# Ledger of designs, part 18: designed miniproteins, single chains, continued (5)

Each design is a single chain, and the fold is of that chain. pLDDT is the mean over its residues in the fold that is shown.

## One batch from the design tools (miniprotein)

Design m16636
Fold by ESMFold2-Fast:
Structure m16636 (fold): chain A 56 residues (1-56)
Amino acid sequence: SRKVETAKQLVSLGLSVEELARFLGVTPEEAQRIFDRVLEDLGVKSREELEELAKK
C-alpha cells in the first residue's frame, strides 16, 4: 500500500517502470507489479491508457 501510494504520485509525474524501480529501491519486476496496481487504482486498464492519462 505504501509503495503503491508513492508510485501513484510518481506515475502521475510521468515516471516509467524503470524510474519507479530506481526511486522505490525495488527490482524492475517488482516495479512492474506496483505499476499494474497503480493502473487499477487510477482506473486505467493498460499502460497505453496510462500514457494518455499522463499526457494530460
Scores: mean pLDDT 72

Design m16637
Fold by ESMFold2-Fast:
Structure m16637 (fold): chain A 65 residues (1-65)
Amino acid sequence: MAEKRRELEALIAQGEQAEKAGDYAAAVSHYLTAARIARELGDEERAKALQERAERLAQQYIEAQ
């Protein structure tokens, strides 16, 4: 349980760092993995927020190519 929460926090931080660096593909990947872990922990609200953030980044910076 504690390991999954730590992994979730690390993935969110990695996604934010990738986003700041302009690596939107990495940011999307990290946010989607974080959303899956949040779902496994029963945190549906956080999982939805992370998935929506990843989808918005993909639409703006990846799929718009």
Scores: mean pLDDT 81

Design m16638
Fold by ESMFold2-Fast:
Structure m16638 (fold): chain A 70 residues (1-70)
Amino acid sequence: LLEEARALYAQAREAAAAGNLREAFALAAQAHVLAAQAHGLTDAFRALLAEQAALDPSLAAIAAAAQAAA
């Protein structure tokens, strides 16, 4: 679950770099669901939160752009 969440975040970054904001948002949303499911893994969850903090500015911008387009 946590490893899959990280893989999806990596794919979301690649999609964002390619200009596919819709795809990047969808991948980030899936990663977030998997991260929530991994919540019971305390140590791994804390590591994921630190990783998300590095990604959040870009992912938040993607999410805002996707919602504004709706």
Scores: mean pLDDT 66

Design m16639
Fold by ESMFold2-Fast:
Structure m16639 (fold): chain A 98 residues (1-98)
Amino acid sequence: MSEEEKKKKAEELKQKGIEAYARGDYEKAAKYFEEAAKLVPGTELGAEALLMAGIAYKRNGDLEKAADYFEQAAKENPSSPIAPIAERLAEELRKEIE
């Protein structure tokens, strides 16, 4: 699969995740975002997908998984505008769960 095909597939999976999240299916949303991130590692889109997986897991009550994904999103592409957002969310959530 080409890098362009991977990006297109990741964007399609991200959209499916957003739709699942909107329906309140947070576990399914998280799985779509995880699959999107796996297709485009080290990219801004990958970092965004990891952040969205963390948000979905947090809504599902999986706080440890959510914190792990926020930490991964912050490190996935440090130059991304997603990185400082993910770092803050990870720090805030870690303080909540101690």
Scores: mean pLDDT 87

Design m16640
Fold by ESMFold2-Fast:
Structure m16640 (fold): chain A 98 residues (1-98)
Amino acid sequence: SVGDRYVQQAIDTIRQGTSQIGRDDVGDILVQSIRDGYRSVDQASVGIGIMLSIASQYPDIQPTISQSMRLMSQSMDHRDPQTGVGFRGGARIIDRIM
């Protein structure tokens, strides 16, 4: 589906960005947050919080996490638009405040 393609792009974006800084362990946490958030609305809020916490600790991958959150927002537009708004809000926090 279109949503599944956006989720895969979000995962690939995280994997590439975290590998470039030598932090595949951080990439594993971010990918799990993406997978859990896509599977469950309740886990999406937790996942967004984890992604924002990591973005604040690793400025070098803030653009990567922001882009991944935008892709996750697009994956949710057809199944849970409210969760999509949450991911877009996370990307805006990274882009404007961090």
Scores: mean pLDDT 85

Design m16641
Fold by ESMFold2-Fast:
Structure m16641 (fold): chain A 70 residues (1-70)
Amino acid sequence: ALADAVAKAQAGEPVSREDMEALFREGVRVLAEKAGIDEETVERILSLPLEEQRKVIHALAEGKIDEALK
């Protein structure tokens, strides 16, 4: 379950690569929803390579929406 995988990741326990990718996808959606970002923009972000997705997640968490969308 996603919630169980999140709890394990926060505790520093090993999580599979596939589970980590799923967690990143959900993280992007949750942060984008809180930031008021459109679904189309969310899908664009999820289409980026994982390295770029991590940068976007970091920028959204810092409230740098303009930087995250550029």
Scores: mean pLDDT 67

Design m16642
Fold by ESMFold2-Fast:
Structure m16642 (fold): chain A 76 residues (1-76)
Amino acid sequence: MEGFEKLKKEIEEKKKEGLRLIEEGRFEEARKLAEELRRKGEELLKEIPSLAGKELGELAIEAAEEIERKLEEALE
C-alpha cells in the first residue's frame, strides 16, 4: 500500500506525542490526540478491507487506548 510506512510512522509519532503531553500535564491535548487516533483507526478498519488496513487500524486504536490508559493513571 502506498504510504503504509508513512502512515505507520505518523501513528507511532502521535502515540509518542500523546504520552509526552500527559507527562507535561497537557491532559486535554493528549485526550484530543487519543480521540483522533481512535477515529483514524476506525476509519482504516472500515475503508481498507485488507490485512494492511487492519494492521494500521489496530495499531492506531491500540495507540489511542494506551494514551487513554496513561491519562487515567495520571489523573488518579
Scores: mean pLDDT 80

Design m16643
Fold by ESMFold2-Fast:
Structure m16643 (fold): chain A 62 residues (1-62)
Amino acid sequence: SEIIKEKAKKIAELYNVSESKILSVVNKLKKGEISKEEAAKELSEILDISEAEAKAILESLL
């Protein structure tokens, strides 16, 4: 989704991380390969933030 890519780009710029890493987590979640809790944990590690903050960001991406 174009909207998801734009949101991921803004988050990547804000946290100084690779956009592709954020999109990888979102794509795994959309394919049902990981749970929302697992996606939040991976995103928290990528962004160096709490799982609660990562979950809020993940919900904003979906």
Scores: mean pLDDT 84

Design m16644
Fold by ESMFold2-Fast:
Structure m16644 (fold): chain A 72 residues (1-72)
Amino acid sequence: SLEELERLREELLELYREALTKDPSLLEPLEKRLKELTELLKRTLPPEKLKEYLERLEEEMERLREEVEEEK
């Protein structure tokens, strides 16, 4: 469901924030979770919506990285 996709996305972003701020070892489970989310998205969304979703997710991850890096 779309609600389940949003939940997984939120969990992924939270894990990414933790990896950036507290524990870099979380990057490996993050990569696995990103692959799982992408696979679920491919089954749920048409190609154009999949691309849009992934682009927005990448933008959110980049924003989180930028915020964390600014907090020296």
Scores: mean pLDDT 77

Design m16645
Fold by ESMFold2-Fast:
Structure m16645 (fold): chain A 77 residues (1-77)
Amino acid sequence: GKEKAKEALEETARAAEELGREEAARDARETAELVDELPEEVAVEAAKRAALETAAAAEAAGRPELAAALRERAEEV
């Protein structure tokens, strides 16, 4: 639901910052702030997409544990 989407976006933002992806981190936080105003399906899709894109970046950066955590979070939403 929306609460899990918000949580996933906030976790994705923190991971994106760790990876030096400042714009992605900002976009994830901005989307998290808008979750309550979005249709649930849109919020869930946005959260899953952001988490999976950041997971791919984490894997490419040699952070497979971070990638796994983000993929798991995407599945929980």
Scores: mean pLDDT 85

Design m16646
Fold by ESMFold2-Fast:
Structure m16646 (fold): chain A 71 residues (1-71)
Amino acid sequence: DEREARLKAIAGAGETLAKQASKISEHPLARQAEIYAKKAVELAKEGGDVEKAEELLNRGIDLYNQALAEL
């Protein structure tokens, strides 16, 4: 199932992002990135909306990249 494969990929990427963001959690944008990453993982594991899970993951990635640029 293509949908299940995409949700599994989002869960894996979100778990990786949450772990990386936690390493720089002193930055407020990194803390927000971790929250969005965890929400994406939760929604993906629940078999929720793929588009919403991707949106949450992408927001987390954007916040993490902003945090890295400010370090």
Scores: mean pLDDT 88

Design m16647
Fold by ESMFold2-Fast:
Structure m16647 (fold): chain A 65 residues (1-65)
Amino acid sequence: LVEEAIEKVKSGIRDLMKEKKLSDEEIKELLEIVRYVLESLGYSKEDIEKIIKEAEEEIKKLKKE
């Protein structure tokens, strides 16, 4: 379920960013890894784009605090 994947990815990013300072480059690498994993699990391009977009919005929100 796409919504479960979104929440899991967002939760993991929140926890990781709370524990560690991630550079923009490290965040980019993390999102590419997430994209690769979702593709290998058989998610559609539409679902992957939606999940990544939600993750990017969460990162943006966390940076603004």
Scores: mean pLDDT 78

Design m16648
Fold by ESMFold2-Fast:
Order: sequence, then structure tokens, then C-alpha cells
Structure m16648 (fold): chain A 65 residues (1-65)
Amino acid sequence: MTPEEKEAAIKKKKEELLKKAKEAEKELDEEELAEVERLTAQATAGPRELARAYALIAVYEQRKK
């Protein structure tokens, strides 16, 4: 895979993750959003926007169960 192809694949995965996180955010209540912010604040590695996206998805999946 070329550097350009790898960069495009990473960007596409990031966009899909952020889109999924935005859909999850619409379904969450204030208490669940507070948990997302708490989890995001505990993340020490990588961009904060990705950490928040993962936290949104995780809280939404936990709600479904």
C-alpha cells in the first residue's frame, strides 16, 4: 500500500468513526453525555476528538445492552 493509499484509508476510517459518534451523541441523554466527557478526559494518547468519538460509541453500545 502506498503512503497516499494508507493516508486515505486512515482518513476514511476517521470520518466513519466521527459520523458514527455523531449519530450516537444524538441518542444519548445528559447523564450519558457526562460519562462520555469523563471518559474523554481520562484519555492521554492521540487526538481528543477521536477519544471523544470512541467514548460516545462505547457509552451508546453500553446503553443498547
Scores: mean pLDDT 75

Design m16649
Fold by ESMFold2-Fast:
Structure m16649 (fold): chain A 93 residues (1-93)
Amino acid sequence: MEEGEKLYEKGLAAFGRGDYDTAIKYFEESAKKFEEAGNRKFAADAYVNLALVYIEKGDYEKAIEAFRKALELDPTNPAARALLEEVEQKLKS
C-alpha cells in the first residue's frame, strides 16, 4: 500500500473511533505524502476529512482552512465546496 493511502486509512480508523487528535495527525501526514507524490485529488480528499474532524471538535475556523486547502488542490471537489459553504454560514450566525 502506498504510504499516503496507509496514513489515510489510519486517519479514517481513528476518526471512526472518536480519536480526533490522532485522526488529525494521520490526515495531515497523508495529505503531505499525497502532495509530495503529485496526487492532488487524494491530497484534497485527505484535507476534506481533516476538515470533518475539526467540525466534530467544533473548530470551524480550522475546518474552513482545511476545506480551502482541498479546493486549492482540487477546485472541483464537490464535498469541499458544499461543506465549506455550510460551515461559513454557521460562523456568520
Scores: mean pLDDT 85

Design m16650
Fold by ESMFold2-Fast:
Structure m16650 (fold): chain A 79 residues (1-79)
Amino acid sequence: MQEAIDEVNELLQKAEDYLRKAKEAIEKGDFKTAVEYFKKASEYLLGALNIADSHPEAKELKERAEQLLKEGNELVKKI
């Protein structure tokens, strides 16, 4: 259990970092870089969701991953 929770937390931290970088790239008008960072964030978010979906104890982490995915989709609309 701890290993799965730790893995989800690590994936969520990486996704958050890439979403922040994507947002910064959008603000600078660097849409090509923003798309690359968004793709990386999406890969980590999907990985986190896949693990969390199989672990009821990770419900809060699953909800956070879904919220970050929603934020990423809103960022893509600005590209």
Scores: mean pLDDT 80

Design m16651
Fold by ESMFold2-Fast:
Structure m16651 (fold): chain A 77 residues (1-77)
Amino acid sequence: SNEEEAKRLYEEGLKLYKEGLEAFKRKDYDTAIRKLEEAIELFDRALELTTDPKLKMEIEIELGMARILLGVARLVK
């Protein structure tokens, strides 16, 4: 279903976001940028598929955080 696919994409995006954040913390900005761009793509796809208001809110929060971190990583690289 679209909801099951949205949840799967969100979970994969969260994994990539965490990997990107850990890369950022160790100043591996190339890896951070790549992982965050991949996470954002998955979050955007999850957001298009879901109609669950709670999941939408969770995705939008994580998407916002990922975009901010990506912007910082690009700026400091």
Scores: mean pLDDT 91

Design m16652
Fold by ESMFold2-Fast:
Structure m16652 (fold): chain A 67 residues (1-67)
Amino acid sequence: SKEEKGLRAARLQRELIARGLSPAEAAAETERRLGLEPSEERRELLREIAEKLREIGDEFEAELKAL
């Protein structure tokens, strides 16, 4: 489902950030690896990723909104 894709994307993005990527770089790399379409699906997934990362801190959410 889209929610499952969002959760998978959030996990990958967190892992990439832990490896030293910025939130913006991690988001772009996550989209590339998961083959996300630049469309409604991408926008919906990005919203879900931002929401899933909220518990990690406001800093990550602020950077995601800048994308």
Scores: mean pLDDT 65

Design m16653
Fold by ESMFold2-Fast:
Structure m16653 (fold): chain A 84 residues (1-84)
Amino acid sequence: SEAEAEAALERGLGQMSKVYDDTLAKAAQAKTVEEQRKIIEDGVQQGLAIARQTRRIHPAAGERALRRAEDAGKLAMGWIESKE
């Protein structure tokens, strides 16, 4: 129900936050824009995978998690494009 949806969403978002923090730390240490791009792309895919797993646990929570993962991915890819 609603409480289960919120719990599933909170867990999924917590996992995403950790993945994104680890991704940004690795990207900051990358020596080339191409390495940064691959790291960011991997982080985006990991976030989407967590959202899909959240959807398997609770569809409504998963839909909300997926929207947040997609928005985060768009921002991250826009940032990498700004690097030339």
Scores: mean pLDDT 84

Design m16654
Fold by ESMFold2-Fast:
Structure m16654 (fold): chain A 55 residues (1-55)
Amino acid sequence: SMEEREKLKEKLIEIIKELAAKRPLSKNEIYKEAAKRLGISQSTARRLYLEYLQS
């Protein structure tokens, strides 16, 4: 659902911000780690993040 997608996006953004603050990781490494934590694909993580930036 849209609500589940928005909650997933919110969790993704929190993880990305935490990783960016704590570790010197590349964008690809951040997506990989965030995707792993959420149980989604890296391509899904990247797509959700780009949607967030365009909103």
Scores: mean pLDDT 80

Design m16655
Fold by ESMFold2-Fast:
Structure m16655 (fold): chain A 83 residues (1-83)
Amino acid sequence: MEEIEELEKKLEELEKKLEEAQKRLQELGKKFEEYLQKAKQDPSYEEKMREALFETARVVLEVVKLLSERKKAKKELEKLKKE
């Protein structure tokens, strides 16, 4: 039953990565809002806003990939536990 332990470890790793990605999204959201407000008075903040938006898109794609991998791992774990 080493396969069950390997899948459980993989799920723990994926959950930790998801938590980290969610924290990054929260931080990026705060920075984007800050830069958006500042950009109204100073156009130089538009570049920082674009950078934060691109980083947000990158992290969102990472979250989607992690969610897909977690779903597959959960299904495989359930199948193995059914014997």
Scores: mean pLDDT 81

Design m16656
Fold by ESMFold2-Fast:
Structure m16656 (fold): chain A 60 residues (1-60)
Amino acid sequence: AEEVKQYTLKASKAYLDGDEETAERYLEKAVEIAEQLGDPELAENVRRAGEVAKEFAKES
């Protein structure tokens, strides 16, 4: 659970820094960990958070 939060935060920061490649890698790791935990709702929330961060970065 904590690792999922850490990677999601790193992905969001990378999007804000304009580094989409790094952001996508961190987001993929967060989703993979959530899926390994058997929590599909957490995986969906991670994907949604990534989309929100990406949209916010584009509007800046």
Scores: mean pLDDT 79

Design m16657
Fold by ESMFold2-Fast:
Structure m16657 (fold): chain A 68 residues (1-68)
Amino acid sequence: DEKLYKEALELLDGAQETIDNGPTPRQLEMARSAVGAADALAKKIKDEKKREELLKRIEELQKRIDAV
């Protein structure tokens, strides 16, 4: 669980940085892929609190990506 959680956080941190810095279309596509990968990892996490935290952040980032 900790390994999956750390990997998901790394993907979300990278996507967040990309979105916050005014991404190009290509960078936005890469951010979408990273968020999707983090979602797949989060769904494999057995710790409910860690999973909920990741899924909440994923939803927020998906909304920001869709708004760009």
Scores: mean pLDDT 81

Design m16658
Fold by ESMFold2-Fast:
Structure m16658 (fold): chain A 85 residues (1-85)
Amino acid sequence: SQYYVNLGNQYIDQGRYDLAIQYFTQAISLDPNNSTAWRNLGSAYYRQGRYQDSIDYYTRALSLDPSSLIQANLQASQTRLRRQQ
């Protein structure tokens, strides 16, 4: 699963969020407890303006690894979603 996380990160750096999402999704299909892959999915969806998907993935990441950074990212996505509604 680390191989696919690394590929996804390379595509994030290139601004290719759809490809990054595909590789992070492959990482979680191999290891559903990979908090880093769930967090990176949340970040990729946030960068695409897809805030509900971002919330769902950050929520899953936070359930696996309760970190203040993931919590802050979740709150940012929730704020953006409320402004779209």
Scores: mean pLDDT 87

Design m16659
Fold by ESMFold2-Fast:
Structure m16659 (fold): chain A 82 residues (1-82)
Amino acid sequence: SVEELLESIEKQIKRVEELGKEAKKIDKKLYKEVQEVKKTLEEIKKKIEEKGYLSKEDVLKLTAAQITMIGIETEIELLKKK
C-alpha cells in the first residue's frame, strides 16, 4: 500500500539522519554522502505522496540510495572501531 511504502521511506530517512550525526563527527566526505542519500530519499517520498507510485527509474534510484547508505554505515562502523 501507499501508506506502507511511505512508512518504509520515513524509517529510511530517520536512519540516514542518525548516520549523518555519526558521519559528521568522523569524516566530512561521509557526511556529504549521507546528505545526498537523504536528499534522494526525500525526493522519492515526495513522488510517492504526489503520484501514489514509483516508476522503474524511481525504484532504481531508491535501490542505489539504499546500497550507498549500507556502504556508508559499514564505513562508519569500521572507522569507529579504529
Scores: mean pLDDT 84

Design m16660
Fold by ESMFold2-Fast:
Structure m16660 (fold): chain A 78 residues (1-78)
Amino acid sequence: LIEEGEKYLEEGIKAAAENKIEKAIEYFEKAIELFEKEPSAVGLLAEAYRLLGGAYYRQGKFEEAKEYLNKADELEEK
């Protein structure tokens, strides 16, 4: 699960670099679904939320961006 989720993060980062933001969002959402199933992947889940928030920000969807960035921050508050 973790390795598959990491692959989706890589594909999303590549899509974002190519300015394919909608595709990047799809990949980051798939990574999140996989990391949510794995309790040890909390750090990767936080990273996926930050990347998804950044992608929404680039689309001008600032409310969605803030929501996912807040989710990442909550996971890293320990």
Scores: mean pLDDT 81

Design m16661
Fold by ESMFold2-Fast:
Structure m16661 (fold): chain A 62 residues (1-62)
Amino acid sequence: MREYDVDAPNATALAIDILRAEGIEVPPAEEYADTVPPEVFELLAAGRYEEARELLETLLRP
């Protein structure tokens, strides 16, 4: 199993782009932490966009 990539800043940008394409309003990528758990991409692949958004919200920088 592939673990999350700690040096993948574009991963968050990809998740945000997908959510925005579905009409979900999210902050820009720079507002999030650099690390994204693999569950976010698993939810996106399954079409569970609202759950992926909620998980991303827990990664917002304070």
Scores: mean pLDDT 69

Design m16662
Fold by ESMFold2-Fast:
Structure m16662 (fold): chain A 75 residues (1-75)
Amino acid sequence: SSMEKFKELVEEILKLAQQAGQAISEGDYDTALKLLDEIEKKLDEAKKVAPEEKISDIEQAIKDVEETKKLIEKS
């Protein structure tokens, strides 16, 4: 079901976000950027199967990832 796919994608995104945060804390920006790219792809997939009430939350998460990538690229 779309709900099961959405839940699976959210769980995968949370795991990747934890790994990206760890990479950032260690100064491993190359790994962090790769993980953020994977998060971005999964957020795009999650948006396609998201309940209507969750779409704005996913769109905000996409913007947050884009901003984080820009901050790392400028460092």
Scores: mean pLDDT 87

Design m16663
Fold by ESMFold2-Fast:
Structure m16663 (fold): chain A 90 residues (1-90)
Amino acid sequence: ARAAAGAAAGGLAAVAGGLAGDAARAVGGALLAIGAALDAYLAGGGSPEDVELAARGARLAVVGGLARDAGLAAAGAAIAAAGGAAAGAG
C-alpha cells in the first residue's frame, strides 16, 4: 500500500518535470499515477473512489495533452496523482 503511494508520488514528480511546458510528460505522469492507484486498489490498500479520482484526472490530462495545453494536462495529472497517493495510503 505505501509502496504504491510512493509510485504515485513518483508519477507526480514526473508531472512536475513536465510543467516546464511538456504536455506529453504530464500525460505520462498521469497514466503512471492511475496505474499506481489501480495497483494499490488490487493490493487491498486502496479504495474504488480513489481509483475513480485517478481515472478522472488521467482523462483530463489526456484531453489537455491532445489540446496542447500543458497547464490542463498538468492539472489532470496532479488530480490523478492525488487519487493514486490516497489509494496507496488508504
Scores: mean pLDDT 63

Design m16664
Fold by ESMFold2-Fast:
Structure m16664 (fold): chain A 92 residues (1-92)
Amino acid sequence: AEELIQEGSKALSEENYDEAIKKYEEAIKASAKDSRLYAQALNLLGEAYYKQKNYEKAAEKYEEAAKSYEALGDKKSAEIMKYKAEVAKELA
């Protein structure tokens, strides 16, 4: 799962948003739903959609990441994800 996140982040830095999305989706599928990697992959998938200007999908993934961080007890990361989702919704 970590390797898939790294591959996705490389694609994102190269502005290959479709490849980044694919790698982050694979990372999500490879990660346990109660893991920090799962929450991180959802956040990064949201970022990839945001950069692609798919703000509706970005907001959706940020909201999913917020729920994952909340389940982990990471309230600060959950609040950051909720804020990112709100910003994306305003741009949609």
Scores: mean pLDDT 86

Design m16665
Fold by ESMFold2-Fast:
Structure m16665 (fold): chain A 78 residues (1-78)
Amino acid sequence: MRMEEARELLRRAAELLVEAYEAKLAGNDEEAKRLAREAGELALEALRVSEDEEEFLEEAERLMAEARERIAALAAAA
């Protein structure tokens, strides 16, 4: 099911965004940019393979909110 694919790609994209921010905090700007680009590419691929736009947007917003929370925690700890 393509929708399962879209969800998995979105989850990986969100994980990469958190890793990108961790790399930035560690001073690895080049790695942070690489991870952020990969995350963007995965998110666009997820959108292309999604079967239900509304369901896709709900899942994307949920995962992005989760990623922002983790990034905020990392920023507070730095």
Scores: mean pLDDT 80

Design m16666
Fold by ESMFold2-Fast:
Structure m16666 (fold): chain A 68 residues (1-68)
Amino acid sequence: SPLLEEADKAFEAGDYRKAVEYYERYLLEHPDIDPETKAYLYRKMAEAAEKLGAPEIAEVYRDKAESL
């Protein structure tokens, strides 16, 4: 999907804020996505949040991934 491609490109380029925006947008557009893929996306957002210096936000995303 174009959104995941853009998210991954942003993540690889170190633009973690943009990566999170694209991952969140993908989740909003695909609410019926399988739990495994949803957990993967939450883990990517957690890693991005950690890189941005927001460990408390990263923890929220990790908790969401683990609860799926």
Scores: mean pLDDT 86

Design m16667
Fold by ESMFold2-Fast:
Structure m16667 (fold): chain A 97 residues (1-97)
Amino acid sequence: EAKELLELGKKYLGEGKYEEALEYYKKALELAKEAGDKRLEAEILFNLGVVYREMGKYEEALKYYEEAKKIYEELGDKEGTKLADEAIKLVKNILGK
């Protein structure tokens, strides 16, 4: 259920349909939280960061990447943590931080 909404969000992101991608990712996030699926929650939060970055909303992108990183760290997911760190560094460079 949440995973199907995540895949729809990815489809719309790939098509440059950012508002639709946000809608599906936010619905997926709600379902992942209700299910207690922390891994899926982190993945959705990361993808929300990607959409906001593509929209030029760098402060929002940073917030979502930082939330995703926190969950990946709690899970001991080294690859997820590294991916989120690289995204955070990129956005901070754009913001001059």
Scores: mean pLDDT 88

Design m16668
Fold by ESMFold2-Fast:
Structure m16668 (fold): chain A 64 residues (1-64)
Amino acid sequence: GDPAAGAAVFARHLADRYGHGSTERDRITSAAEVPALAAELGLTDQERANLTAFFTSREPFELP
């Protein structure tokens, strides 16, 4: 996966939902949450892999 492409996936699909001040943001910072999010959002396998790489490369997690 590509962390930069994963950041773009996060910005398009999750930043509005898990934005600043959201308790969900701090909960959903682990790569382990990505498969459930990918299924909910209908992400491709490529987008899922990129999002997983983004969360894995950004620990401790900071939003772009």
Scores: mean pLDDT 63

Design m16669
Fold by ESMFold2-Fast:
Structure m16669 (fold): chain A 70 residues (1-70)
Amino acid sequence: MSLEEVKEIIREAAAELGVELSDEVAERLAELLLSGKASVVDLAEALAELAGLSRETALQLATRVVEALL
């Protein structure tokens, strides 16, 4: 799966939750996912830090992204 494909999945998942992510944030998160070492919690922490999301919203978004990649 390409970086661009993962980035689109992240942006689609964010849109479903009413969250707007910058291209830069989506790219950093896609790189983290492609590393193969990030858990749902790691992704949620990155989302909360980089996008200023609440922990609850970040965890929901992280879960949707991981499910979409399965």
Scores: mean pLDDT 80

Design m16670
Fold by ESMFold2-Fast:
Structure m16670 (fold): chain A 59 residues (1-59)
Amino acid sequence: MAEEYLKKAEEALKKGDLETAKKYLAKAFQEASRASDLAAIERVIELAKKLAEEMKKKA
């Protein structure tokens, strides 16, 4: 379910594991899109922005 992948992505972001966070965000987006779950899609976008900011710091 998208919610499970969102939780895993958040956990990975908190640990600084950007690769794992990216993987779970992609899975969460795919599940949310199939379910037409706009709230889950909005959460994916929010976490993706946080991931992008963390990647900028690492790059």
Scores: mean pLDDT 80

Design m16671
Fold by ESMFold2-Fast:
Structure m16671 (fold): chain A 75 residues (1-75)
Amino acid sequence: IEEIKEDARRRLAELEALEASLDHPELKKTAEAQRELAEMLLKAETEEDLKEVEKKAAELEEELKPLIEKARAAA
């Protein structure tokens, strides 16, 4: 369980760092989603909850990639 939690936190930290490198309004929604995932992680009581958080973190990372490209193109 702790190992899954650590992996999820690491992914969230990476996404947050990527967002900090860009100054674009679209990434504001990504920050809100990252915060929601962190809250879900803290409330996770079962291994299944932790896996769901990890899944959402992976989905967010995939969603973030096109947003980052769009933001860089707009900048």
Scores: mean pLDDT 67

Design m16672
Fold by ESMFold2-Fast:
Parts: C-alpha cells; structure tokens; sequence
Structure m16672 (fold): chain A 74 residues (1-74)
C-alpha cells in the first residue's frame, strides 16, 4: 500500500460524505443523487457550481453548499 493511494482514497471518501450530507432531505431520483455524488468525489467544485446554475431552489442551494465545502478542502 502506498501513502499516495491511501490519501487519494481518503479524499474521495470525504468528498462523498460531503455530497451525501449536502443532499440529505432532498427528494431526488437515484440517478441525480449518483451523478452529484460522482461530481463531488471527483473534487470539481467548478462543475458542481455550473450544475447548480442550471437549477433553482433547494437543490441548487444544496449543490452550492457541497461545492463550497469541497473547495474549502482544496
């Protein structure tokens, strides 16, 4: 096991936790949840912010919160 591989995995898992927490309480389809979690795991706050601009209301706000938390870790 390499420290680099472990650090990468830890980063991905933490980003997934951030995504799950931000999406809690939203009535979303499994496809939308999976897509947003995938974007979060990739650590691309810019892509999340772009996605949020195409949406309105609580979902857009949740995605922006997720992007902000991920950006704070970068």
Amino acid sequence: MREEALEEADRMFENARIAVEALKGLDLSGRDVARLIGLGMAGTPEELEAWAEKSDGPLAEAVRRMAERIRERQ
Scores: mean pLDDT 70

